# Designed miniproteins, single chains, part 63

Each design is a single chain, and the fold is of that chain. pLDDT is the mean over its residues in the fold that is shown.

## One batch from the design tools (miniprotein)

Design m2174
Fold by ESMFold2-Fast:
Structure m2174 (fold): chain A 58 residues (1-58)
Amino acid sequence: MELKQHTHTEGGRPVTVYNAPINSVEEAEEAAKQLLELGVITEEAAQQIIEGARALEA
């Protein structure tokens, strides 16, 4: 999966937004795994992404 990133400034601080087309829990797991591998999120944040996708499917 390829993640698109965009950086903008909010309140004088750089903010980076990652955008991934997530249509399923499996795609959310791949996105979370890639972000974790890039070191931009924690394991806890990766789990929250996956759980959020599961909640949307429930």
Scores: mean pLDDT 67

Design m2175
Fold by ESMFold2-Fast:
Structure m2175 (fold): chain A 85 residues (1-85)
Amino acid sequence: SAESLLKAAERALEEGERALEEGDERTARMHYISAATSALMALAHGAEKEKVKPILERVVEGFRRLGDYDKAEEVEELMKELGLL
């Protein structure tokens, strides 16, 4: 369900942010990818844009902190296409 996908995205985001704080860049990157994927799937399944937007914004910030500027830009462009920016 959209709710289950939103919860999965929120959990992955929190795990990614924790891994980044601990200096585990590989684990952080994997969780940010998972968070973005789950959030986008939630949107496709009817989740509210207002609930998806802040998750994806934090994923973008996470990728920028990791130096993964290409991934951050990819997510931002997708957000623009989906009317989230």
Scores: mean pLDDT 90

Design m2176
Fold by ESMFold2-Fast:
Formats: C-alpha cells, structure tokens, sequence
Structure m2176 (fold): chain A 77 residues (1-77)
C-alpha cells in the first residue's frame, strides 16, 4: 500500500540522514511524501514529492532526520 511504502521510504531516509548523506535522505523523504500524497488522493503526488526533496536538499542531516521521523509516524497513523 502507499502507506506501507511511505513508512519504508521514511525509514530509509532516517538511515541515510544518520550517515550524513543529505542527497539520499532528501530523495527518500520525497518518495515518502509522494506516497502519503497519493494515499490522500492528491492529483500530482510525484510533483509534491519532488518539491519536498528539493527543499530538503538545503537542510542539515538532523533536520531531514526529524522530518523523516514525523512522516514515518504520520504513515503509521
């Protein structure tokens, strides 16, 4: 399901953020957001995911890790 994929991608984002890999962490947060947007019935989930990724590329690994943890919890709710 989209919610299961969102959890999986959020967990990958946390792992890469902990390793200091901002590019991969931002990529996987974008994927998680895209799946959450699809589950919510958004018309362009892939665009929302890409926009989120692009925003996060300017943030620290710790900021991206916190966002990924929030998304994981949202997808589990």
Amino acid sequence: SDLEQAVRYAELAIRYAEQGNVEKAAEYVGEAVGHLARAAGSPDPDEIGRATRDYLLGLSPEEIRREAERLREAARS
Scores: mean pLDDT 87

Design m2177
Fold by ESMFold2-Fast:
Structure m2177 (fold): chain A 85 residues (1-85)
Amino acid sequence: AADAAATGWRNGYLKAGEGGEIAVQGASDGARKHAEEYRPLGPEAAAAGAVQGWSDGAMKNGGPEAWRTAHYAAYGAAQGALASA
């Protein structure tokens, strides 16, 4: 799970270039908050919440470009984690 998530993150970061680091900082906090909120609903709901939180966190800290970066990274990470579960 962790290796697949890391691969998804790297692929998303590469698509967005240098802005990806700023997106990751904001996205990590957003993902944690949303995953915790949706965890009781099951792993798929938690993963969806994490993707939403990643994207929203990046938007707050880096604007629309950071949102796009974080969305690609979070989506890849969530898909990798679900495939490994």
Scores: mean pLDDT 56

Design m2178
Fold by ESMFold2-Fast:
Structure m2178 (fold): chain A 70 residues (1-70)
Amino acid sequence: DMDRMVQGSQLTAQLARQLQQAPSDEQRQQLQNQAIDQLINVYKLSQDDANSLVKRAEQGVENSRNPPRP
């Protein structure tokens, strides 16, 4: 539900911070996989909702590192 999505988004905000500090693609992938597992098993989100939240966190980090330029 919406309340679980809000709690999940707090987890993904923490994930975004961790992704920014992770030095390798392997470490970033592991962090993403752990976050998805937590969102599904702890917060009882659907696979789609968990993937959406993690993808949003990943996209935010990527845009921060290399924003598109005109």
Scores: mean pLDDT 73

Design m2179
Fold by ESMFold2-Fast:
Structure m2179 (fold): chain A 65 residues (1-65)
Amino acid sequence: GGDELQKANADAAYELALKYAEETGDEELKREIEERYKQGLASTPAEMAKLAGEALKKAKEKYEE
C-alpha cells in the first residue's frame, strides 16, 4: 500500500541524510536528522516521508557547501 512505499522512501532518505551528515562531521546535524526520524515514527507515514525528505535536503546542502 501507499503507507509502505512512503515508509520505504523515508527510510532511504534518512539513511542517505545520515551518510551526508557523517561525511561533514556535523554531530548536531546528525542528531537533528535522528530526532526528525523519531518524530516521523510517532506520526503518519506521509509525515515520516516529509520529515525524512526535509532532513535529506538539509544534510545534502551542508555536504555540498
Scores: mean pLDDT 79

Design m2180
Fold by ESMFold2-Fast:
Structure m2180 (fold): chain A 65 residues (1-65)
Amino acid sequence: SADEEGELFVRARNILAERGTVSIADLARELGVSKATLRRVLARAEALIGERVFVYEDGRISLVP
């Protein structure tokens, strides 16, 4: 649901704010979703907000500085 996707986005953002850069696999595991689900949910959230929030590089994810 949209509410669950919103919660997932907030939790992902909070983890990255605390830890900096993590692997997408580790973040997905901690959030209890597949990597594909995580990527899709975060991409939808960015599209809805109208801004880029995440940087993806070499299987890792971080917040835009």
Scores: mean pLDDT 86

Design m2181
Fold by ESMFold2-Fast:
Structure m2181 (fold): chain A 60 residues (1-60)
Amino acid sequence: EYEIVLKSVSVDAAGNYVVTLEIVDKKTGEVLATVTASDKDPIAALNAALAKAREEKEKL
């Protein structure tokens, strides 16, 4: 079983919100994948990161 965990939210030099998520194995706590997305809108950045995380989770 895998969990998507919010690792960080930051703002880059251009004023874009950068969201980093990790896909973690719930039993071992091992980080299996890391995804990052950025957007001028923080909600759009989060949604883009979540879409990438779901895609990476399907590959595991």
Scores: mean pLDDT 82

Design m2182
Fold by ESMFold2-Fast:
Structure m2182 (fold): chain A 62 residues (1-62)
Amino acid sequence: SSKLERHKQILEDAADGMAEMMRWVMTKANVPQADIDAALAKHKAQSQAAIDQAVAELEKAL
């Protein structure tokens, strides 16, 4: 449904915002770029799994 698509977009935007905050904090803390890249890759994978789960639960609740 259009409601599920909207919720998915909101969650994806929130995940992207978290990734940018994490990148900024780690950059300011002088974390090596390779470690920042690894952390962001893990965040992307975990966020996608969480979003997929949340969308499935929203579909069940509708």
Scores: mean pLDDT 85

Design m2183
Fold by ESMFold2-Fast:
Structure m2183 (fold): chain A 78 residues (1-78)
Amino acid sequence: MELVRLPEPVLELLREVGVTEEELTPSEIRGALNLYALEKKLISEDGYIDVSDTPLGKVLGKDRATPLEIFEGLLAAA
């Protein structure tokens, strides 16, 4: 199984929802992102998350992204 090491600022963000590992499977990354978005109520009516001024926005180079775009961008950045 291929393990992905995310940038440290993104790992710190995911630790807020209980991620303790330094290397994650793609399935674990997707689960953690979904949990984070759900707990913080970040998904807007149009399906976008405002990632401006967050570690996710810094890694992706975007101010707004869908959950799928965030997931794909993090895998590409690893």
Scores: mean pLDDT 76

Design m2184
Fold by ESMFold2-Fast:
Structure m2184 (fold): chain A 97 residues (1-97)
Amino acid sequence: MIVQSTPEEVEEAKKLYEEHKDASDEELFELLKKLYEEGKFGLAGALISLIVKENKGLEAVIKFLEYLKKKAEEEGDEITAETLEQALEGVKKMLNK
């Protein structure tokens, strides 16, 4: 699970989201992956929250959660993997509504 975002990270996420409004789901996925790999967990979380709220780029969030779940499984972190599976199911339901 991702860390709570600071107000500064939320504002930065809004700027990134606006800059990437016309980006493909693949481009948004790569952005989320890069932020996570750089340890910018709060910023990545704020961006995910914006994607979910605006109901655009949900496929990017699905791909990102699948990526994190695979990493957790590879590391033997079963609790994190199960939590990510539940989050993934929730987002998939939003995509298919």
Scores: mean pLDDT 76

Design m2185
Fold by ESMFold2-Fast:
Structure m2185 (fold): chain A 73 residues (1-73)
Amino acid sequence: AIAYNNLGLVYQRMSRFEEAAKAYEEAIRLDPSYAKAWNNYALFLQKHAGTPDDPNTSPKWKEKYKAALEGLS
């Protein structure tokens, strides 16, 4: 969990956004109670993939953002 969260941050800094998303998703899959991974994933999607209301954001990224927010709730 922690290692995949850190891997997500590394890929994000390298602008490898799909790999970053997958790493955060794997961190959440391994430990769904790890709030830091959920928070980092949501912030990553907001800053780098765009928001659900941005027409330039792909449907794939909008769905990931929505799922991350639901996981935080």
Scores: mean pLDDT 68

Design m2186
Fold by ESMFold2-Fast:
Structure m2186 (fold): chain A 73 residues (1-73)
Amino acid sequence: SEEDKRAYEILKEKYQKEKKPSPGLLTSLLVNADALGDEEAREEAIKDLEKYKKNSTDPVEKKILDSIIEQAK
């Protein structure tokens, strides 16, 4: 729908403006990209989530991020 496309557009603009996007923003971008069939944006979000996971020191956060990444692949 036009609303879904607009929501994705807003999320994408926010992602491009943030030097360190939050895991929540990356997850939202991934979910919306997947729903719209945007494979390139989906792969980009997955790579950014993997980078965030690598830099995380919280084992619980790492496990959650790993689950999200595996579900997306």
Scores: mean pLDDT 75

Design m2187
Fold by ESMFold2-Fast:
Structure m2187 (fold): chain A 105 residues (1-105)
Amino acid sequence: SLLETLQKIAKEEGMQDGDGILYFDVENMSINLYVVRDGEVVLELSKKFSSLKDEDIIKLMVELIKSSKVRLRRLYIIGDPKYLAPLAEAIERETGVPVEVIPPR
């Protein structure tokens, strides 16, 4: 399942409480913010999107991060760094939260 996959990634990357994962759920047309709490990955926030434009996706991701009840220490985005590095840089600039791109296996 997705949660099992994210939990495995959190363990492999040494993620700590207060770290977050942004997940792009294309099937459900949503962007999900997961956070690590008490060593477990939990879904905190979800927003639906209607546009796949980079600017619109960045805006929604920034909004999710700023709406978080958790003081995010670091954020992870799972995907190809070649395509996601500019997106991560934009999010980090807008939010001040460090963003890392984790390549898929």
Scores: mean pLDDT 82

Design m2188
Fold by ESMFold2-Fast:
Structure m2188 (fold): chain A 80 residues (1-80)
Amino acid sequence: SKMDVIIREIAQRLHALARELAAQGASLEEIRAALRAAMEELIEELSKKYNLSEEERKELREEAERIVDVILTRLEEERA
């Protein structure tokens, strides 16, 4: 669906950002803050670009938050 494509785009961009910041030696706290900021910017950008409904925006935010959590959990485990 359209939403699946948008969610994959967010995942791709957030994973790329996390990888770049981790490669630069950023802390988990710095990566968390950057991913949350990027997530909010992407939700706003894509909601406007695709004329998402209020309900679709909520779904997108919930999925984006899950993506951020997965990325941070993986990084935390890799650094343990």
Scores: mean pLDDT 87

Design m2189
Fold by ESMFold2-Fast:
Structure m2189 (fold): chain A 68 residues (1-68)
Amino acid sequence: MRAEFEALREEVEQAVEELARLYSESVARRTREEMLRVLREHERRGDVRQGAADIIAIMRRAVAEHEA
């Protein structure tokens, strides 16, 4: 459980770095803040699966909105 949340947090950092390279630092920063906030919320509830799903959804929305 704890190790899975640590892995998710690492994945978030990796995704944020990629977003900054592909789009912009401002997009990456805002997306990171939202993802980490949601991840913390799920960490509190112990819902690793839902946390991962929400992180992916947030990242996809950020990409779609800035590519549209």
Scores: mean pLDDT 75

Design m2190
Fold by ESMFold2-Fast:
Structure m2190 (fold): chain A 87 residues (1-87)
Amino acid sequence: GPAEEAARQAGEGARRADEASRNGGSASEETGGALLAMGSALSAGLQSGKEGARKAAEAARRESERGGGGHGGRLAARGAENMAEGV
């Protein structure tokens, strides 16, 4: 469903941001991943309410932690949580 897909996209964004920050990737790749995570959490909230937004934020956090907590992943997860709280 839409919430599940948005959670998947939020996790993907956090993973990309984390990988970019760890592997010496570009700031634009890290920013792109963070924006994907944040936008997916916002989209989930608009379509599926606070529950959808929180699931997306949880997915972003889970993927950032799986990566071992690089700064890009943490920023993406925090951004997704802020978007979820705003819904």
Scores: mean pLDDT 79

Design m2191
Fold by ESMFold2-Fast:
Structure m2191 (fold): chain A 94 residues (1-94)
Amino acid sequence: SEETRERLERRALALQEMRDILLEQIRRTVPPEEQPRAVRRLVEMLQKIASAADKGDEEEARRLVEKMIEDFRLDDESRRKVEEQLEKILEASK
């Protein structure tokens, strides 16, 4: 249905925005030689977050996002933006 397509598109855009926030954090805070490993860890965490949301495991999705925020040392503004994208992902998964 059109509603299903729009939900999948909103979910994809929210995941992309979350990824872009974390990629910018990596570029600013991680030494160039360590960036490929940090990006790989980010991709793995985003896949786990998406999987938890798709299964309706909202508690696990929130736990994984909190761990990601802590591991990548996001500031309060970036935390807020990432949490906003998580709410969009969770809403699109209902």
Scores: mean pLDDT 87

Design m2192
Fold by ESMFold2-Fast:
Structure m2192 (fold): chain A 56 residues (1-56)
Amino acid sequence: SKEEEIKKLHEELVKIRKEALDVLNADPMNPENIAKAQKLGDEAQEIAKKIWELKK
């Protein structure tokens, strides 16, 4: 169902956002960590967009 898919996407979103925060908190000035956090942020945005589309 759409509800099950939304639940899975929401769980994925929470995991990715936590990973991005953990990477930044480890060394916020490291260019590799900044790049990794930005990539995770982009992935989170895509998942959030999918959740929004499924709620239509």
Scores: mean pLDDT 82

Design m2193
Fold by ESMFold2-Fast:
Structure m2193 (fold): chain A 62 residues (1-62)
Amino acid sequence: MKVDVTITTKPAVNVTSGEVYGIGDVIKDAEIVKELPDGNLVIKTKEGTVLAGKDGVELKES
């Protein structure tokens, strides 16, 4: 299932491109690959892989 990821609390980083997503940014058509034990989400996007804290994002079905 694809989801829109809204950055709410902390910036997220695309580890593939080095791009930083700020508060209020929306990553569309993303896929949650896994949740890490520290509470970070591994998110697959068209631009690469993003790491974001689960407490710092809002997820909605795309």
Scores: mean pLDDT 80

Design m2194
Fold by ESMFold2-Fast:
Structure m2194 (fold): chain A 63 residues (1-63)
Amino acid sequence: MKSRLEKLMELEKLSQREAAEILGVSVGTVSNAIRNDDPEYVKRLLEALVEEGVAQLKEAVLG
C-alpha cells in the first residue's frame, strides 16, 4: 500500500529529490517520511505546493 506522501508526489509528478528540494530537507528524510507514512510531511508538502502556486500567480500578474 502506497503512503499518502508517495501518492501526493505521484499526483504532482514529483521525484523524491524534487520533493526534498521543495521541503528543504534531504532525500533520505523524504524516503523515511514515505516509509513511515508521516502525515506531517504530507502537510508540509501541501503547504509548500500552495505557496509555490501563489508565487507563480504573483509573477504572472505582477510581472
Scores: mean pLDDT 76

Design m2195
Fold by ESMFold2-Fast:
Structure m2195 (fold): chain A 96 residues (1-96)
Amino acid sequence: KEKEEAEKAKEFAREVARQVSKDITDLINAKKNGSKEDTIKLAKESIDRFRKLQDEAEKGLKEAKSPEVKSYYEQALGAARGGIYLAEKILKEVEK
């Protein structure tokens, strides 16, 4: 069961990293080439998504019993928090 939990946590961490990378890349592109309204909408949608991933990562970290499983949820938590920070920064820059 510990091996299955580690594999699940690892895949979750990979998915969080992919989602953050995609959303932030799309957001940077929208800021450069898109409308202010589209960028604001995308930033808010990305922040909401990252907050849900952060909540799931925090829950996984609390329930984790092994150091390996904890490590993957800590990676996912870091990625989600980083995504929130970057998306909020872009949102503030385009709302001005």
Scores: mean pLDDT 88

Design m2196
Fold by ESMFold2-Fast:
Structure m2196 (fold): chain A 97 residues (1-97)
Amino acid sequence: GSATVSATVTFDEPVTLTVRVSGIKSGTPEIKWTVNGKEVEVTPKKLPDGSYVATLYQVPPGSQVTRTVTGLDSPATVELFAQHADGTTTLLASKTI
């Protein structure tokens, strides 16, 4: 299956964006970022709990970000978080494959 999540960075400071893919039964996520219409390659990291994360650093305010995840069987959950300089996180989007 596949899922696309999108968000606009509405904060007044640059943020770190992280996509988390969890609940994976089978498959390896293939992950594609687009930032303001430009493709950006980020290598996913597998966590000990079996989830995958991919992180994009210092995303400017007002940026439009789209993340597409493919290569997975359903169900899997795709979440997009903004991580602030103080270490807090905001969930921007969530979708199930």
Scores: mean pLDDT 77

Design m2197
Fold by ESMFold2-Fast:
Structure m2197 (fold): chain A 84 residues (1-84)
Amino acid sequence: SKEERRKIMAEILRKMAEEYRKQGKTKLAELLEKLADAIEEGNDEEVKRLGEEVAETVRRETPDPELAEILAEFIRRATEEAVE
């Protein structure tokens, strides 16, 4: 179901937040957690706003350029799938 997909996406984003927090990237971790919350709540406006900021921040904060683009694209796809 759509609700189940949102829950799974939010859990993946929270897992990413844990990994970035371990790396000392606290701001990115907080943004990922806020995006996960917005997705679970179905707040399309916040999902779009936070999704863009998270994608930009992931690209900036990920040292490997190839991995940065893969992760940024994942964030964009997750936000697109969450929005109706």
Scores: mean pLDDT 83

Design m2198
Fold by ESMFold2-Fast:
Structure m2198 (fold): chain A 88 residues (1-88)
Amino acid sequence: MMNEEQMKKVAEYAKKAFEATLAAGGSLGTAIGAALGAIGAGAAAHFTGNKEEARRAGEGAAEAARAGGSEEGEEYARKAGEIAAEGA
């Protein structure tokens, strides 16, 4: 189960993925996809304890950020998935 510090870090990286995707000129949809996927990684870790589901959610978030043209958003989304997977 994720501790409070891990949950805060996932939320911070989700926010950074959203902001970086918008800053790169991505659509609101791609930015939301990046943020929700990153939050989804945290939810998968917290509620299911499944490391693989957490990683897959993080990868989905990274793909959304990349579709928005944001390499930084992709990296932030991946970091959210990694932190969530370690906390699962």
Scores: mean pLDDT 82

Design m2199
Fold by ESMFold2-Fast:
Structure m2199 (fold): chain A 93 residues (1-93)
Amino acid sequence: SLDEEIEKLQKELDEAIASMSEAEREALRAEAEERAPAYAEEVRKTLDLPEDEVEALGRQLAMVEVVLRHMGKSEEEIERIKRIILEAAKREL
């Protein structure tokens, strides 16, 4: 169930990104890079991961947020999806 939800989310994100112009992708990437340090700090406080993995997951969460916002998802749905990603990461430990 969780794995199926993650797979569906990844497909939706990939399709959304593929439908964007290069300028749109660059703008969203820049916004995600600005938000990534705050997410890395949140990950560092909640998960016992190597620093490289903390930074990678932080960047992933930031990119997920900006892409979902671009897709018109609500703040509540974005927060729900971020929680699912963090829960999946915890299960790999």
Scores: mean pLDDT 81

Design m2200
Fold by ESMFold2-Fast:
Structure m2200 (fold): chain A 73 residues (1-73)
Amino acid sequence: LVDYLVEAGVSPENAEKAANIVIGAVVLSTFLSIEDALNYAEKQLDKYGFSEEDKEAALKVAREAIESHRRAR
């Protein structure tokens, strides 16, 4: 996941923190709405002062991860 976040455009120094936030959003999406899970992720990214570029990249990965988990087969 960390490597994938870096490939998606998250800075390496923020990638581990972003990975934890993305994992939390995926877990929350299993018993909350996708919208609520993404809102949680956005608030966490804002709290930790992510740049707009890092925030957009991390939220894109979070959405893709949630969608992938939903399509799990």
Scores: mean pLDDT 78

Design m2201
Fold by ESMFold2-Fast:
Formats: structure tokens, C-alpha cells, sequence
Structure m2201 (fold): chain A 65 residues (1-65)
């Protein structure tokens, strides 16, 4: 119960800072969904962040809706 409260508070804080970013955990995988409209600059930044995460061995994926 305590861990679930901490996770929910973290998710609410994340949505308050960037409401276009949604963090989901599916099959042990952390997935970030960017609800912002696709733009060349946003896509370039997302690709750069994904590249850095991949180099560090982090399991994270960014999607645009």
C-alpha cells in the first residue's frame, strides 16, 4: 500500500510538470507516451533521449500519439 501511494504521487507530479507525458508499466517494461503533436524538433529530442537511454542500457521507449 505505501509503495502504491508513492508511485501514484510520483505519477501525479509527472503529469503536473508535463501533462503530455504518460508513464506506463506494461509486462515489466516502462513505456513513456508523449501525447504532444509530432513536430520535427520534438521528434529529434525524443530520438536523442531514447539514444542516451539505450546507451545506458535503460529500458525505456517514447511514443507520440
Amino acid sequence: MMEEKAKKAKEEALKAVDPELLELEIEGQTIYIYLKEKSPEALAQANRAQGIASSAGAAGKVYFL
Scores: mean pLDDT 51

Design m2202
Fold by ESMFold2-Fast:
Structure m2202 (fold): chain A 78 residues (1-78)
Amino acid sequence: SSSKEKLLEQEMKTIEDIKKYIEENELSDLQLNLYKISVVGNELVVERSNKESFPEKVKEIQKLADEVIKLIDEKKAA
């Protein structure tokens, strides 16, 4: 529906704003990975009707989450 199309436009705009923030700001490795999870998560919401891309995006989130855990564990070991 046209109302659903307007919501989708707003969701896509949010993704672009996050990407721009990443490009314009100096972020730590931890912050960068967390923001990347936010981008992929919002892309998954936008693509919610396209089930073909869902497993790939979920795996990407898992990989980013594993990297976040690794970075936290490295800080605890120091």
Scores: mean pLDDT 73

Design m2203
Fold by ESMFold2-Fast:
Structure m2203 (fold): chain A 105 residues (1-105)
Amino acid sequence: MKELAEKIGEALKNKSLTEEQKEILKEIYEKAEERLKELEKEIEEEKKKIEELLKAGKISEAEAKRKIIALEIALSLRRIGLEILKELAEKGYPAAILELIKEAE
């Protein structure tokens, strides 16, 4: 995964991704989109389990709240990553990401 990120970074420095790199990113995006749908379902099931544990008095309200917030943050970060992958796969060069990478390196 690190090698793929480094190759994408180099390609973006050259203003565009190759057709091969776009095809790879499209496949990664499609799998990531499928996994996000699975994760959304898993998170909803986990939230229900947390609510059941709270109702049964097996965890505190503070613990339940922290666990739910952590799950919501994780889901939000995955959604942001998916949008970035979509831009890269479809356009090969998202300008906002190029500027972000240039500032971070």
Scores: mean pLDDT 73

Design m2204
Fold by ESMFold2-Fast:
Structure m2204 (fold): chain A 79 residues (1-79)
Amino acid sequence: SASNERLVETYVRLAESELAEFERLYPDQKDLIAELRALVEEFKARLRANADDEAAVNALVQEFGARVREILAEAERLR
C-alpha cells in the first residue's frame, strides 16, 4: 500500500542517514564503515521485499537498530 511504501522509504532514509553520520563521526573506522554499509544495503533490500508485511517491517527495524548499536559500541571501544 502507499502508506507501507512511505513507511519503508522513511526507514530507508533513516538507515542511509545513520551510515552518513557514522562515516562523519568515525572516518578512520573503515572496517566498521564497510560493515554498516553492508548492513544498510541488506536492511534496505529486506524492507523492500517485506513492504506489505507490517510485522516483518517492525521486526527488521528492531533488528537493524540492535545491530547499529553494537557497531556504535565497537567504534567507541576502538577510539
Scores: mean pLDDT 87

Design m2205
Fold by ESMFold2-Fast:
Structure m2205 (fold): chain A 100 residues (1-100)
Amino acid sequence: MTEYVPATPELIRLTEELLEIQFELAEHAMKKYGIKVDPAEVERDRAAVRARLQQRIDAGVVPSRETLARRAERLAEVAEKLGDRETAERARRLAEEARR
């Protein structure tokens, strides 16, 4: 479940960084499993996800530190399973920053 809290500059930055890691891992998974998608459609979908995040930020809310940390740890596990150790380490650092 997603817990929302008042938006701060730090939490906005962490949320945006988490979203970029999520997009990178989705692309890696698609390449690894041979899933073919139209690049223009992928960019439209990513823009729509970013727009929804911006709407929440404009409403003054973002995911809580614990929600961001849990999602980041899950993305780190996914990255390790894909063999992407650099992205796994980046996701773990985000989880640590979120819990500060």
Scores: mean pLDDT 83

Design m2206
Fold by ESMFold2-Fast:
Structure m2206 (fold): chain A 89 residues (1-89)
Amino acid sequence: LREEAERRLAEDPDDIEAWVELVGALIAEGRLDEARALAEEAVKKFEKTDKYKAALAYLALAAVLYEMGDFEEAREAFERAQKLAAEAA
């Protein structure tokens, strides 16, 4: 899973599914600091260019923050994802 996501991301850095899959793989491996950094990078990349991809990036960030116990930050990231998804529809 992680190696395939890393390969896809290297080939197409606009592949939001590869970003989300790689964040999920890092969470599963307990590499939460790396997962958070990657999710924050995806948010920065997509937040001004693609509302749908930004929403998925914020959902990935919310998942990492929740696993880290940062529940307030996770809630804020989730709410931002919901707003962006509504705007993209």
Scores: mean pLDDT 83

Design m2207
Fold by ESMFold2-Fast:
Structure m2207 (fold): chain A 68 residues (1-68)
Amino acid sequence: GAAEAEAMAAGGRAAREGAKKALEELTSEHEVLGYRLVGGDAEKAIMEVITSEGTLLLEVTAEGAELL
């Protein structure tokens, strides 16, 4: 129904904002040159973060971000 669609849209937006915040926190000590989504599904995203010190691979879920 309409309420379910609204809840899903809000949840998806919140998850993306949470992932961005987690990424900013994890890379606060590094000079981030770029990042990209390289994989994932509805439950998790795999992000490649390119820094001046090297490349980091992150798994981002509803529970948070983890270095791979």
Scores: mean pLDDT 64

Design m2208
Fold by ESMFold2-Fast:
Structure m2208 (fold): chain A 72 residues (1-72)
Amino acid sequence: MSLAELKAKASSLVRTVITELESKGIHFETLEEFEKALKEYYEKAEFGSEAERKALEEVLKIVLEELKELLG
């Protein structure tokens, strides 16, 4: 799936996450590249608090579940 198709089909939450990654200079052109970039971003992220870590884990869970549905 192309990034344009993902942006068209995705929820506002997923689109917000895409915009955030793009704002950090992270480039992706497909759904598979986006999933990889999101997982790598989470693994390398520095969190200011445990609450921020838990919030990002919940967002990651929701986003990955939506991507799984889009992939079929």
Scores: mean pLDDT 74

Design m2209
Fold by ESMFold2-Fast:
Structure m2209 (fold): chain A 113 residues (1-113)
Amino acid sequence: HMKSVEEILEEAKKRIDEAIKTMKDPVEKAQYALDIAFEALRELVERGYSKEEIEKFKNALIEHLKKYFPDEVVELFKQALDEMIEALLNGDYDRAVKIYNEARKKIEELLKK
């Protein structure tokens, strides 16, 4: 049984919505949303979805994140997801993890009081 791009997107959105409702710390909310996005991108690439289908997923997820996060955080998500997609599609998992860790740190710096 193989999940569709739409099923992976709806699962990611639901997990993010639940985290936003239950978590107290804005940094933890944003970092968890990034964690879910990275997991979903890995699943899409591992399942052999095309760059075009993954880009559609990314665009839909970014529109969803605009409901919860300030523009600066959304722009950071967009940039990080673009770079992670390129790394994963090139088979460079180590680079994808580095981008992910750097994005997590930038989120903390942006949202830290």
Scores: mean pLDDT 87

